Designed miniproteins, single chains, continued (5). Designs and how they scored, part 54

Each design is a single chain, and the fold is of that chain. pLDDT is the mean over its residues in the fold that is shown.

## One batch from the design tools (miniprotein)

Design m17976
Fold by ESMFold2-Fast:
Structure m17976 (fold): chain A 71 residues (1-71)
Amino acid sequence: AMEYYEKGLELRKEGKLEEAEKEYKKAIELDPNFAQAYYELARVYKELGREEEAKEYALKAHEIAEEEAAK
């Protein structure tokens, strides 16, 4: 999961937002509780102008982060 997350960060810095989206989705597919990957995916969607997806993933990130903090 971490390797896909790091690749996504690099791609986002290069402005390759669609590729960054794919890598962050791979990270959350391998680790569905990876709250930080959901936050980064939400940021990518905001940069792409996809506000509805950005909001959805930001809410998921918040929910996962709260569950992890409670454990």
Scores: mean pLDDT 79

Design m17977
Fold by ESMFold2-Fast:
Formats: structure tokens, sequence, C-alpha cells
Structure m17977 (fold): chain A 75 residues (1-75)
């Protein structure tokens, strides 16, 4: 699951959002199938930050990153 999400991050960095979404979905599915709901939620939080960096201002990205960090700390 982690390696699949790393591939999603690499695809997003290359500008291939469709491939990034595909790998992110596969990573979440793999984590859920393994019973690792904590990892699934971590991947979802990281995906939210990844998408925010593409569409939002730096201030809005910082807010999303802070919310994701709070969520991850609660897991």
Amino acid sequence: AEELFRKAEEAAAAGDIATAEKYAQEAVKAAVEAGDLKLAEEILARMAVLLARRTLSPEEVAEVEALAAERLAAL
C-alpha cells in the first residue's frame, strides 16, 4: 500500500493526475483488504494534501496539511 501511494506521488509530480489517482485508489484498497484501516486513513489524508497542492493557494495547502497532521496524530 505505501509503495503504491509512493507511485501515486511520483505520477502527480510528473503531472499525470489520472495515473496518480489510480495508484492512490489501489493503495487505499490494498490497505483496507489487509485490515490496516489506520494506513488507509493515512493514505487518504496524504492524497488530500497531494490534490490540494495542485489546486489551492499555499495558505490553503498549509491548512489542509495541518488538518491531515491532526488526523494522522489521532490514529
Scores: mean pLDDT 71

Design m17978
Fold by ESMFold2-Fast:
Structure m17978 (fold): chain A 74 residues (1-74)
Amino acid sequence: SAALAELEAAIDGLERTDDEAEQLALIGRAGTAARRIAEEHGLHELAARLVEAASARDIAAAREVLAQLRAAVA
């Protein structure tokens, strides 16, 4: 899924950047990608949890939810 790949890239970017403006842009991209995955696969709860983790800049939690999303769409 293109949305899943974009979500992974956004989370990787969040882990690698200390620039607040770039972090906010990546959080927005992660939110858009997560909502697309929710619409395609009905994974609304996991998508919401990922948006919450990314917005909190909790990279460990975001990566854990991302792994659950990847398993669910496989």
Scores: mean pLDDT 83

Design m17979
Fold by ESMFold2-Fast:
Structure m17979 (fold): chain A 56 residues (1-56)
Amino acid sequence: YLEKGEFYYKVGNYEKAVEYYKKALEIDPNNEEARKGLAESLKKLGKYEEAAEVEK
C-alpha cells in the first residue's frame, strides 16, 4: 500500500494517494512514511486541517 500511495502521489492523483496511505496506516499505524505521505497528499488537496491531525 505504501508503494501505491507514493505512485499515485507522483502522478498527481492525490485522492488515490490518500486512500492508499490510509490503507498502509491501517496495517501499520506507526508507519512514519505513510503518515507523511498522507499529510502531504491532503495538503495537495487543500485539506490542511486534516493534514495537521495526521501529523499529531
Scores: mean pLDDT 79

Design m17980
Fold by ESMFold2-Fast:
Structure m17980 (fold): chain A 99 residues (1-99)
Amino acid sequence: SLEEERQRAIEEANKAYDKGLKAADEMRKTVELAREGKVTPEQVREAIEKGLKAADEMVKAANRAYEAGVPESARRMIQAARDVLKAVEEGRKVLEELE
């Protein structure tokens, strides 16, 4: 049913949001540890890859939410994806300093 599709889209959006927030937090922690010389360039790259993957999943969830008629969830996902990408940009800057 349309209501079941809507509910599924909301649940997928909430899951993607939670993953995105965790990826952004991990990225920020990795940046701090990298500035202290406590993590390798490989660990920074892994955090960047996780952040990029999480942001991509959030954009896909936003598209599904929009198509399911939940534009509020879609807008929330896009805004959160932008925040994840900002954390990834900070990670890229630190990686350039380590390489």
Scores: mean pLDDT 86

Design m17981
Fold by ESMFold2-Fast:
Structure m17981 (fold): chain A 67 residues (1-67)
Amino acid sequence: MPEDVKKALKKMEELAKIAKESKSEEEKEKAKKEIEKLYELILSVTPPQFHKELEEYYKKLMKEIEE
């Protein structure tokens, strides 16, 4: 896995944690948008056979923010 993809995945996890701990709607929305941008970047550089797994991971992070 390319180093940039690993960094993006780690950053998505960090943003999701920040969003879950935040009481601000603005901070949650900002984190969600950043996670979405990172997800799109990862999809653009990752073979299609891994896209389902990445989508499931992305959905899990987004659900955790809403919980």
Scores: mean pLDDT 78

Design m17982
Fold by ESMFold2-Fast:
Structure m17982 (fold): chain A 70 residues (1-70)
Amino acid sequence: MKPSKEELEERLGEIANEAQFSKDKEKVRELLEELRKIAAELLELLSEEEAEIFKRIVDEFIEEMEKKIK
């Protein structure tokens, strides 16, 4: 059974929050990989307009997190 859009959104938020407040660089890298996977699944459920906006937001978040763990 595939997770619902709501479940994916909730999990994405939880992972993003955990990555944002984690002090462990390795943990953050693992969380970002999971975030990318969930984001890819969510993109399949979104309209073209929503997907474009969502992808931009996710890419920006990942860039910010990668800068913090460098």
Scores: mean pLDDT 80

Design m17983
Fold by ESMFold2-Fast:
Structure m17983 (fold): chain A 72 residues (1-72)
Amino acid sequence: SAEEEGEEAVREAERAAEEAREAAEAGDRREAARYAGRAALAAARARRAGAGEELIERARRAAGEASRAAKK
């Protein structure tokens, strides 16, 4: 279902955000950017699947965190 796809996408976005932060802390800018990209794609997938607002917002927050980490 759309909600199941959205929930999986949220988990992927949150995991990617954690990995982006870890890569950024290690000084690995390239890996941080790759994970930020994965988080952004996962957030887009949650939205595309027509997931509920709560799931879309969670994925969006994770993607934002990943992007902020990659910028540093």
Scores: mean pLDDT 85

Design m17984
Fold by ESMFold2-Fast:
Structure m17984 (fold): chain A 94 residues (1-94)
Amino acid sequence: SEEEKRRKQLEADILETLVLMEAHVLGLPEAGRLAADKIRELRDEMSVEELQKFAEEVIKLLREGADAGLSPEQVRARIEELYEKKKKEIEKRK
């Protein structure tokens, strides 16, 4: 239990770092920071598998946004929409 909690914390930290690095490479560091903050908020409520899927969806949004020439504000809005969707899914578990 305690060892599993420490492993989950480390895996979440790795996902935050991965998102920040990908966003930096794509020229969207502010969007990456927002996404990392959202992963931090979700880490206690989601499994590692769910956090990995969320990070993958964020990276996809970052890449698609960069390819489409979206503003940083537009990319951040899409990340916020994804976060709100995940929050609602968590609330349905009650």
Scores: mean pLDDT 84

Design m17985
Fold by ESMFold2-Fast:
Structure m17985 (fold): chain A 70 residues (1-70)
Amino acid sequence: LSEEVKEEIRKYAREKAKDLGLSEEEIEKIVEEALAFVEGLERGMKIKLSDEQAINLAKTIIDIELKSKE
């Protein structure tokens, strides 16, 4: 994943978590878990996701993690 794609994912997580009372540390942990999942999926299945597919998958993981903390 490019640094630009990673930054878009971090921005999404911060915006979504804004009203949940999570620390920046907790938000970064969720982002790192989502990025690790996307990169792990690409390596495990020997596929390359488009930037759009990678971003959408990471956003879905972030949404699930944030929902679990409500």
Scores: mean pLDDT 81

Design m17986
Fold by ESMFold2-Fast:
Structure m17986 (fold): chain A 75 residues (1-75)
Amino acid sequence: AIEEANKYLALGQKYLEQKKYEEAGRYFDKAGDHYAKAGQNEMAAVAYRLSGEAYEKAGKKDEAAEAYAKADKAA
């Protein structure tokens, strides 16, 4: 679970560097889900926040709001 979360986090960062914000948001969200499943609630909150920020940059307001809500719940 943690190993998968770390891989998705790295993919999110790579897409963010390429300014592919929607893809970055998806991979950060997947990282958050895997951290949450592993009981890593603090890391899940961080990943969900990164997802929200990426979706915001992509103009995906609803997805950003959903990601931020997941971050607040995970923390």
Scores: mean pLDDT 87

Design m17987
Fold by ESMFold2-Fast:
Structure m17987 (fold): chain A 81 residues (1-81)
Amino acid sequence: GEEEKKKLLLEIEITVGLALIAYGVGKITGDYEFAIEQIEKQIEELKKIKEEAKKKNIPDVVKYADKAIEFLRKMIEELKK
């Protein structure tokens, strides 16, 4: 029963990775609006992963998704300054 947990954890890792790439590119290019838009899309993907984890009763994934969402929201706030 660990297969679904592993898949969802990998999806969180990929989603956070894509947001970090968008943040880095935004800092390099100065295109903060595009970076924010891409990070917001990854937050929406994390919310979907969290809902799937809730339905499957995998509390570790729910916690990691929440922490990832919080982390990405802080990145957006930094870019808005």
Scores: mean pLDDT 88

Design m17988
Fold by ESMFold2-Fast:
Order: sequence, then C-alpha cells, then structure tokens
Structure m17988 (fold): chain A 67 residues (1-67)
Amino acid sequence: SAEEKKKAELEKRIEKVERAAKEFGVYEEVKPYIDKAKEALKKGDFETAEKYLEKAEKIILRALLAK
C-alpha cells in the first residue's frame, strides 16, 4: 500500500539522518527530533514524522556549513 511504502521511506530516511548526525558530530543535538519522528511513525502520523526529520536535517546542514 501507499502507507507501507511511505513508512519504509521514512524509516530509511531516519537511518540516513542518524548516520549523518553521527558523521557530523551532532547526534546528541538531533536525537530528540529522531526520537519524535520514530514515535510519530509508530502512530502513523507521517506529516509529524517528516516535520521532525526536516528539523534534524536542518541541524545537520548547519553543522556541515559551520566554519
């Protein structure tokens, strides 16, 4: 189903975010957003999961661009 595909996509996106956060040294800062995204996914709230993943990704991007 579309929901099953969306869930798999978001689970993979969470794994990528976790790896990037560890690579750029911001894992502890992004962990609360990752945890909230995982919680939202368990509830089937894909919009909330995407919102928290976007927040985590912005933190990672800022770390990458920091001088």
Scores: mean pLDDT 86

Design m17989
Fold by ESMFold2-Fast:
Structure m17989 (fold): chain A 90 residues (1-90)
Amino acid sequence: MELVERARRHLEEARKAVEAGDYETALEHAEKAIDYANELFEQGRLEEAAELYEEVVEVLKQIKSKDSRVASLYAAAAINAIAARIELEL
């Protein structure tokens, strides 16, 4: 549960940063949340990983920035969320 707790803390900080218009800080925290979700995915904790990836996607949708990391992180989180959900349904 430590990985999920760490990921959720980063998601909370990312959401606060988005509300403040601090998109650089929001992207840094979103990236860390994806890193923890990737670790959960590798451990076979697919439902927890999918939920975290889906929450990252929702945070990234709120970022009004031309930074290429927005598109890159969105694609990574969205694809991995779909992959985890497909594997859970098999």
Scores: mean pLDDT 86

Design m17990
Fold by ESMFold2-Fast:
Structure m17990 (fold): chain A 113 residues (1-113)
Amino acid sequence: MRPASPEAQAAFAALPDELREKVLTLLAKYGPEVMERAIEAARAAGLTPEQAKAVAHDAVTRFGDRIVLEAARLAKEKSIDEAIKEVEKRMPQLMDEAVEQAVADARAGRPLP
């Protein structure tokens, strides 16, 4: 679970080591849950098993990018600990948005990774 967009990759590389480690910990903790939610949401939306797998991969990628960009943004204004606390507070929303967007893009017939 690594950032995939050029902006998220650049932001991740520029993070202080302590913040980078904390971000990786959040991705490891919540990434599997995002994948499970995405598979369930895709199946509920009537997508095939193959499409559900693609949606899960897309949702995890979007989630990783969102966490990295949000942590980088908050770290400009806050301490590392405060930035991580704010990201954790927004975690349910970030997870839901990643899953909903991946399912919506699949249903719209957009190419999935």
Scores: mean pLDDT 81

Design m17992
Fold by ESMFold2-Fast:
Structure m17992 (fold): chain A 64 residues (1-64)
Amino acid sequence: EVHTITASPLVVHEMGDVLDVEVGDTVTITLNKEEKTATITTPRGTATVSLKQAEGIIYASTNF
């Protein structure tokens, strides 16, 4: 499952130290529910996080 979101201030906050992200950046999140991980890709880099962290970032994108 793939989510493409535009970084809001809430998304930047939820991203924290995972990846450098700025408001307006395109963030692509690829969920791996079997391994309970997610791959996050921004214009500034790529990181692997827990499924729970990725779901928090996705939620932040919808609750703005």
Scores: mean pLDDT 77

Design m17993
Fold by ESMFold2-Fast:
Structure m17993 (fold): chain A 124 residues (1-124)
Amino acid sequence: SMEELVAKAVAALALERAGRLSKEHRVELLRTALYLFRQLAEDPRGDEALAIAQSQLPTNTQILPVSVHIQILETELEELGEDPEDTLPLTPELVERAIAVLEEAGLDEEAALLREAAAVLLAR
């Protein structure tokens, strides 16, 4: 559904942000962000869902295609000495970790959006 695709896009963006803020949890957060962006790339509505998700964020940043997020994350993981094919699915524990990182950084609105997205994705 479009609701589920938008939730995946919100979660992917939030995990990508949290990974860049946390040195301790960076690899785990970026691996799951890449997993979610790859799922978006498999649906022809993925870029539309990403645009909708980006419009819900408080920051007015340029919308990048799903393929560009994937390329950047693959490069970042390789530079960290990690295999970009070794991705992790979204778990409740990783969501709680990402929320804690975002809240500590003062990104309370992004953390709240991640909670809402996770409720859609983890209810299945």
Scores: mean pLDDT 86

Design m17994
Fold by ESMFold2-Fast:
Structure m17994 (fold): chain A 79 residues (1-79)
Amino acid sequence: LLDEAIEYISKAIKAAKEGDLEKAIEYAKQALRLAEEAGSPQEVLDLIREAIRALEEGDVEKAIEKLEEAGKLLLGQKS
């Protein structure tokens, strides 16, 4: 679950950087569900939700920033 959530965060960031916002949103939504299932803190879930919203609004820079923060917190949860 945590490893899969981190993988989907990475996929979402890559898709966003490549300009594929549809795939970035899909991957971010998958990361959110996996993080919820893993019992991640509310801060992590909120960051992923904010990233999804930013992607939907076309704010790619903000979305990547939020996804990178969420990924760091998920790595901390795994450790």
Scores: mean pLDDT 84

Design m17995
Fold by ESMFold2-Fast:
Structure m17995 (fold): chain A 80 residues (1-80)
Amino acid sequence: MSVSEAVARIVGLILRALGVILDALRAGKITEEQAEKANKKLLELLREAEKMLEEGVPPEEVVKKVEERVDEIIAEIEAA
């Protein structure tokens, strides 16, 4: 996997998670505070992923880590 492919996948994962958060918030399934917390986690994850790619971590490993963290964030929203 190239760095550009990894970036595209990471962006897609973050956008998917944001969609889940926004849909849950609009449906009244989560509070604004829960949405805010989830958004902060996603922004931190994006910054961490960018740093890992800059440090030369294999793109495949960075994508896997982002996938795992996004799944955790979505699960927290669905469980709350």
Scores: mean pLDDT 83

Design m17996
Fold by ESMFold2-Fast:
Structure m17996 (fold): chain A 78 residues (1-78)
Amino acid sequence: SVRDQAKQLLVKLASAVEAGDTEKAREYGKKLAQVMKQAPPEVRQGVAQALRDLSIVREERGDLEGARVLRETAELVE
């Protein structure tokens, strides 16, 4: 299902960000955005906001590249 694919991609994206693997994080983010094109607007907006909230946490921890990937993914999702 779209929900199961999105959940799997969110876990992979978060893991790649935590590992500092910026290339894999961008790849999973793009895949998540493609899957989310099938979701209703309110679901896409909710996921985009969650990604923005995570980007703030990464930025506070000094991970500027991880924060950037999460913000870029949020823009693609909404």
Scores: mean pLDDT 86

Design m17997
Fold by ESMFold2-Fast:
Structure m17997 (fold): chain A 61 residues (1-61)
Amino acid sequence: MSREEVLEEIRRLAEELERETGDRKAAENLVKVGEELLDAGSSPESVLNAVRQLKEEILRS
C-alpha cells in the first residue's frame, strides 16, 4: 500500500467521523495522527489500525 493510498483511506475515515459526530476538530486530529505515524516510519497496516482504533474511541465518547 502506497503512502497516497494510506492517506486516502485516513481521509475517508476522517470524513465518516465528521459525518457521525459533526466534530471537524476530531476529524482533523485523526488525519494528523495518521500523518505523524507515517512520517515516523510506521507501516501502512499499523497506521490504519491505530487510526481505526482512535476513530472508535472518539465515537464511544
Scores: mean pLDDT 83

Design m17998
Fold by ESMFold2-Fast:
Structure m17998 (fold): chain A 75 residues (1-75)
Amino acid sequence: AEERAAEAAIRAFENVALVSGKPDAGKQAVETLRKLVEEGKPLDEALNEAAKIMLDAGVDKSLVDAVIRVARLYA
């Protein structure tokens, strides 16, 4: 479940970053999410850290919140 949720979040963050014109922010968020999950951090904590990167880059909060909701559907 966590592996599928992380994969869904990765794809969703990449897509949201692309449509927002911020692909570098998407790459950084995805790399951070993968690293935290591999380090054994809770998925929720990893998702929140990736979300902060996207928000700091100026991605709309509504789109970032949608990614978190999608990830939770696969958990």
Scores: mean pLDDT 83

Design m17999
Fold by ESMFold2-Fast:
Structure m17999 (fold): chain A 65 residues (1-65)
Amino acid sequence: GAALAAFEQQGRARFEAADEERQAILRDIAEKLREIGDAFDAAVAAKKAGDEEAEKAALERLAAA
């Protein structure tokens, strides 16, 4: 009946809202991990080039993440 349909719709809406929040959190974590990876790559490149100032900046960026 209509009551069951309303209950199912409410359950779906709650699931979709929880899924959207979870997806937003996962995207935020993925972005943070990309920033960490980029900082690590920059530190490695700076170390290979002997650029101590660029290495320090990259490590400070990594520590702030």
Scores: mean pLDDT 78

Design m18000
Fold by ESMFold2-Fast:
Structure m18000 (fold): chain A 89 residues (1-89)
Amino acid sequence: SMAKRREAVLLLTAAQILLVAASNEKDPAAAEADLEAARELAVEAVRLLAEVDREEAREAAELFLRNARESGASEEFIEELRRELEEAL
């Protein structure tokens, strides 16, 4: 549905903004909070998008994982994110 695709795109956009915010945050607790929020939003977005187009959802998940890795997120965060995104597909 258009509503689910729109919501997924907005959530992915918000998640991406939070990844960038976390990479620029000097306070470790605030950076961790931004990363956790980004993870939650990205997982929900992929879940919604999978109901519309599973292949598009998979591509979005892979892109978000690449962006998170490039942002300097920890290996522990990336592994948890990967697991949750796979479960959302």
Scores: mean pLDDT 88

Design m18001
Fold by ESMFold2-Fast:
Structure m18001 (fold): chain A 94 residues (1-94)
Amino acid sequence: MTVTDSITVKTDVGDIKEVTVTVTLDLETREVTVTVTLTAKDGSTVSASVTAKAVLGKNRVEITFTFNGKKYKVIVQYEVTEEGVKILSVKVLS
């Protein structure tokens, strides 16, 4: 069984207009997958995922993207409990 939290945030950082973050916790394996999708102003998208063993409490993941020759960093803060996951914040930096 998996539990998921997802958020879509409008932004205006360089060529990026929107970021969608999905955090999924597998309750049996205790693996967390953080998937980030950036949507550009021209409508193109780029996605990346990171999977790791779940750590109870507050977690932070940084995912770096290169898009149209520019570097973007997405910082996701999320909280893991024994039976849940919750996105706390999403930041996009150029």
Scores: mean pLDDT 86

Design m18002
Fold by ESMFold2-Fast:
Structure m18002 (fold): chain A 67 residues (1-67)
Amino acid sequence: LSEEQRQKLLEIIGEILRLIGEIIDIEYKLENEELSEEEREELEKKKKELEERIKELKKEMEEIEKL
């Protein structure tokens, strides 16, 4: 891998870890806080969006590794 490819991979890994942290915080709230149905739906939607973002980042990593 080039130096630029390695740097980009490290940045993507860092972003994935940040998003995982946000998902953990959401899961903690869903399990431990008394939430309205509306608040629960908003948190579940946000969690899904974060999971989709992680999936896209993993795909980007795979594309870089193939080059």
Scores: mean pLDDT 82

Design m18003
Fold by ESMFold2-Fast:
Parts: C-alpha cells; sequence; structure tokens
Structure m18003 (fold): chain A 62 residues (1-62)
C-alpha cells in the first residue's frame, strides 16, 4: 500500500542519513532522493512501481 511504502521509504532515508559517512549509504541516499524528485514528474502508479523496485533491490542486497 502507499502508506506502507511511504513508511518504508522514510525509515530507509533516516537510516541512510545516520550513515552518511559510508560511501555506499551516501550513494543509495542520493539515488533515493533522485527517485523521490523524479516521482513528482511521473504518474503515481509509475512512481510507486519505481520506488517499490528500488526498495526490493535494497532489501535483496541486505
Amino acid sequence: SGEELQNEVAQLLAALDENAEDPSAAKMRATLLELLRESSKLDIDEAYQRMEAFLAEARAAG
């Protein structure tokens, strides 16, 4: 759901902010912020699909 997605994004962003000195975390944070920025220009369904794909990749990597 959109609420679950928003909560997961917020938690991930906060965790990445706490680890800003880690180059991997900084790169992931930059990618997440770019996705959030691009989401404002996309159809809501496409924005959600792209964000869910990013979160799925982040979960698979951890």
Scores: mean pLDDT 75

Design m18004
Fold by ESMFold2-Fast:
Structure m18004 (fold): chain A 58 residues (1-58)
Amino acid sequence: DKEKIEELKKLIEQFLEKARAGDLEGAMAVMLEIYKLMKEMSSDVVAEVEKIWDEMTS
């Protein structure tokens, strides 16, 4: 999982860079790649992220 975590961090950096530059299309494409990568990680990690998101939006 360490390699997947490093890849996720790189994708998050790319997302933020594109969003700051106003490249919304590119930012959304990177978000999709982040989501795909998270689905490849353990279900426990995905479930924990979903739980945190639910708490933030409640």
Scores: mean pLDDT 71

Design m18005
Fold by ESMFold2-Fast:
Structure m18005 (fold): chain A 63 residues (1-63)
Amino acid sequence: SEELRRLQELLRRLGLYDGPIDGVWDEAFRAAVRAFQERFGLPVDGTPDEEVLALLDRIERGE
């Protein structure tokens, strides 16, 4: 998924993810999503849900 690759790229830039940018859902990616959710005050479930993707879009827009 393109959105999953974009999320992996952002997580890597934030220092939360060290894995490949391949859009593959694995334990490292899930752990990085949880860390992202904790950092930005979202519910922590490790899922790239609509709230995670909406925040990704705002950060990419410089918000």
Scores: mean pLDDT 79

Design m18006
Fold by ESMFold2-Fast:
Structure m18006 (fold): chain A 83 residues (1-83)
Amino acid sequence: MEKPSEKDFEAEVLVALAEMKVSIAESLLSKNDKSLYPEIIELAKEAIELARKAKELATREEIKRQAEEVIKRAEEIIEKATP
C-alpha cells in the first residue's frame, strides 16, 4: 500500500477549498441581495481557478470529476449573479 502522491493530496486540498468557496457563494446567492453579486462572482471565479489547478494536478479520475463538478457549479453561480 503506497501513500497518496503529493500531487493527489494537493489536488484534494484545492478541490476542498474550491468547494468551500462555491458553498459560500451559493449561500450568499440564496439571500437574493444584488449588492452581494460582485463578491459572489469573485468567490465563484476563485473556485474555478482552484478547481482547474486541481484537475491539472490530479492523477485520479475521482478527483478530476470532483473538480469538474465544482467548475460547473461555479459557472452556474456566475450566470445567476450576472445581470
Scores: mean pLDDT 83

Design m18007
Fold by ESMFold2-Fast:
Structure m18007 (fold): chain A 55 residues (1-55)
Amino acid sequence: SAEEEAKKLAEEAKRLEREGVRAILAGDYQTAEALRARSHEINARLAELGFEHLR
């Protein structure tokens, strides 16, 4: 279902966010920024599709 697909995307965004924190702690700011940007894109798409509550 669309909601199940949206939940998977929300989980992916959270995973990228956690990886971004690890990259910052490792001093890899370029990787951290790329991961943050991708997480932001997923969250923006979730909001556009009406699944903002899953962000």
Scores: mean pLDDT 84

Design m18009
Fold by ESMFold2-Fast:
Structure m18009 (fold): chain A 61 residues (1-61)
Amino acid sequence: SAEKSAEAAKKAAEEGDATAAGTAGYQSHLMSGDEEMGRRAAEAAARGDAEAAAKYGVQGA
């Protein structure tokens, strides 16, 4: 499910949905135990940076 969340984050970023990208990325990292990358994805989403949110969420998508 972490991989599916990462794919969802990338797709949301391609659609320009920073909130969806950050949320999916954060969930992916909660499942994998990478809390720092999840936090970075959430911070990018908060500032409206969908590409950065997806990159952090998918570990460099």
Scores: mean pLDDT 65

Design m18010
Fold by ESMFold2-Fast:
Structure m18010 (fold): chain A 80 residues (1-80)
Amino acid sequence: KVEELARRVVELARRAAEAAEEGDYERALELLEEADRTARELAEAVKEAGTEEAREIAQRTVREVREVLEPVREKLEEAL
């Protein structure tokens, strides 16, 4: 389930980035909140699994999310 949660966090981050690009900042923030909640679930699942593989998946997911959301943060600051 760790991989499934990781994939979902990235997907939500990508959708948030798309919404921000379209100027739908309310939707972007809503998707970011959903991504944050899913990321917390991922963190708990990683802790429960206790494996190096799970930790590595979480690290890659955090890195990918940061990359995807960097432009979103800039656009949200510009618009809001």
Scores: mean pLDDT 78

Design m18011
Fold by ESMFold2-Fast:
Structure m18011 (fold): chain A 105 residues (1-105)
Amino acid sequence: EAARRGAEAAREGAEEARRGAESGNAEEAAEGARAAAEGAAEAARAARASGDREAALAAELAAGVAAVAAGVAVANAKRGNDEGAARGAEAAAEAAERAAEAAEA
């Protein structure tokens, strides 16, 4: 139950990151990337609560990747680099989806 909610949060964040990346707006891409990183962190917390250490490690690594990708999107948005922000958001979305998958395992 908690794992499913964590996975859902990560998938919702990934969808926001993809919409931000498709917007052509660096600030929207950065906002979406942050949502993906937050969702991935929720999935990682749910995986830890499950007691499955392998699933928890996989979800934590994916959440870490999502956080780094969100940082890249934010940094590029501050420079006005729409393409860089979009790529960061896409990477954050993929990492959040991996975190969701790991939490459901």
Scores: mean pLDDT 87

Design m18012
Fold by ESMFold2-Fast:
Structure m18012 (fold): chain A 84 residues (1-84)
Amino acid sequence: SAERAALGAEALKKQLLADPRVESVEVEVEGNVATITIKLKGASEEEAAAFGAKLKASFEKNPLVEEVKVEVDGNTITITIKYK
């Protein structure tokens, strides 16, 4: 649902901003889809890919999540989460 996407995205943004490796977090919600863009401090693309992979695995365990996509470009990770 759109409410689940909004609540999930807000909770994730707060969690990510508490991580000292994170430079910035941007969140966009459209319907039941949340797009989260994370910029890491000085990380390589390999480190960003590892960070994104851990987040993807975490979301795939969430029963309220239908689909997770992760894209990496340099030190920027874009996570797209579709909620049930």
Scores: mean pLDDT 81

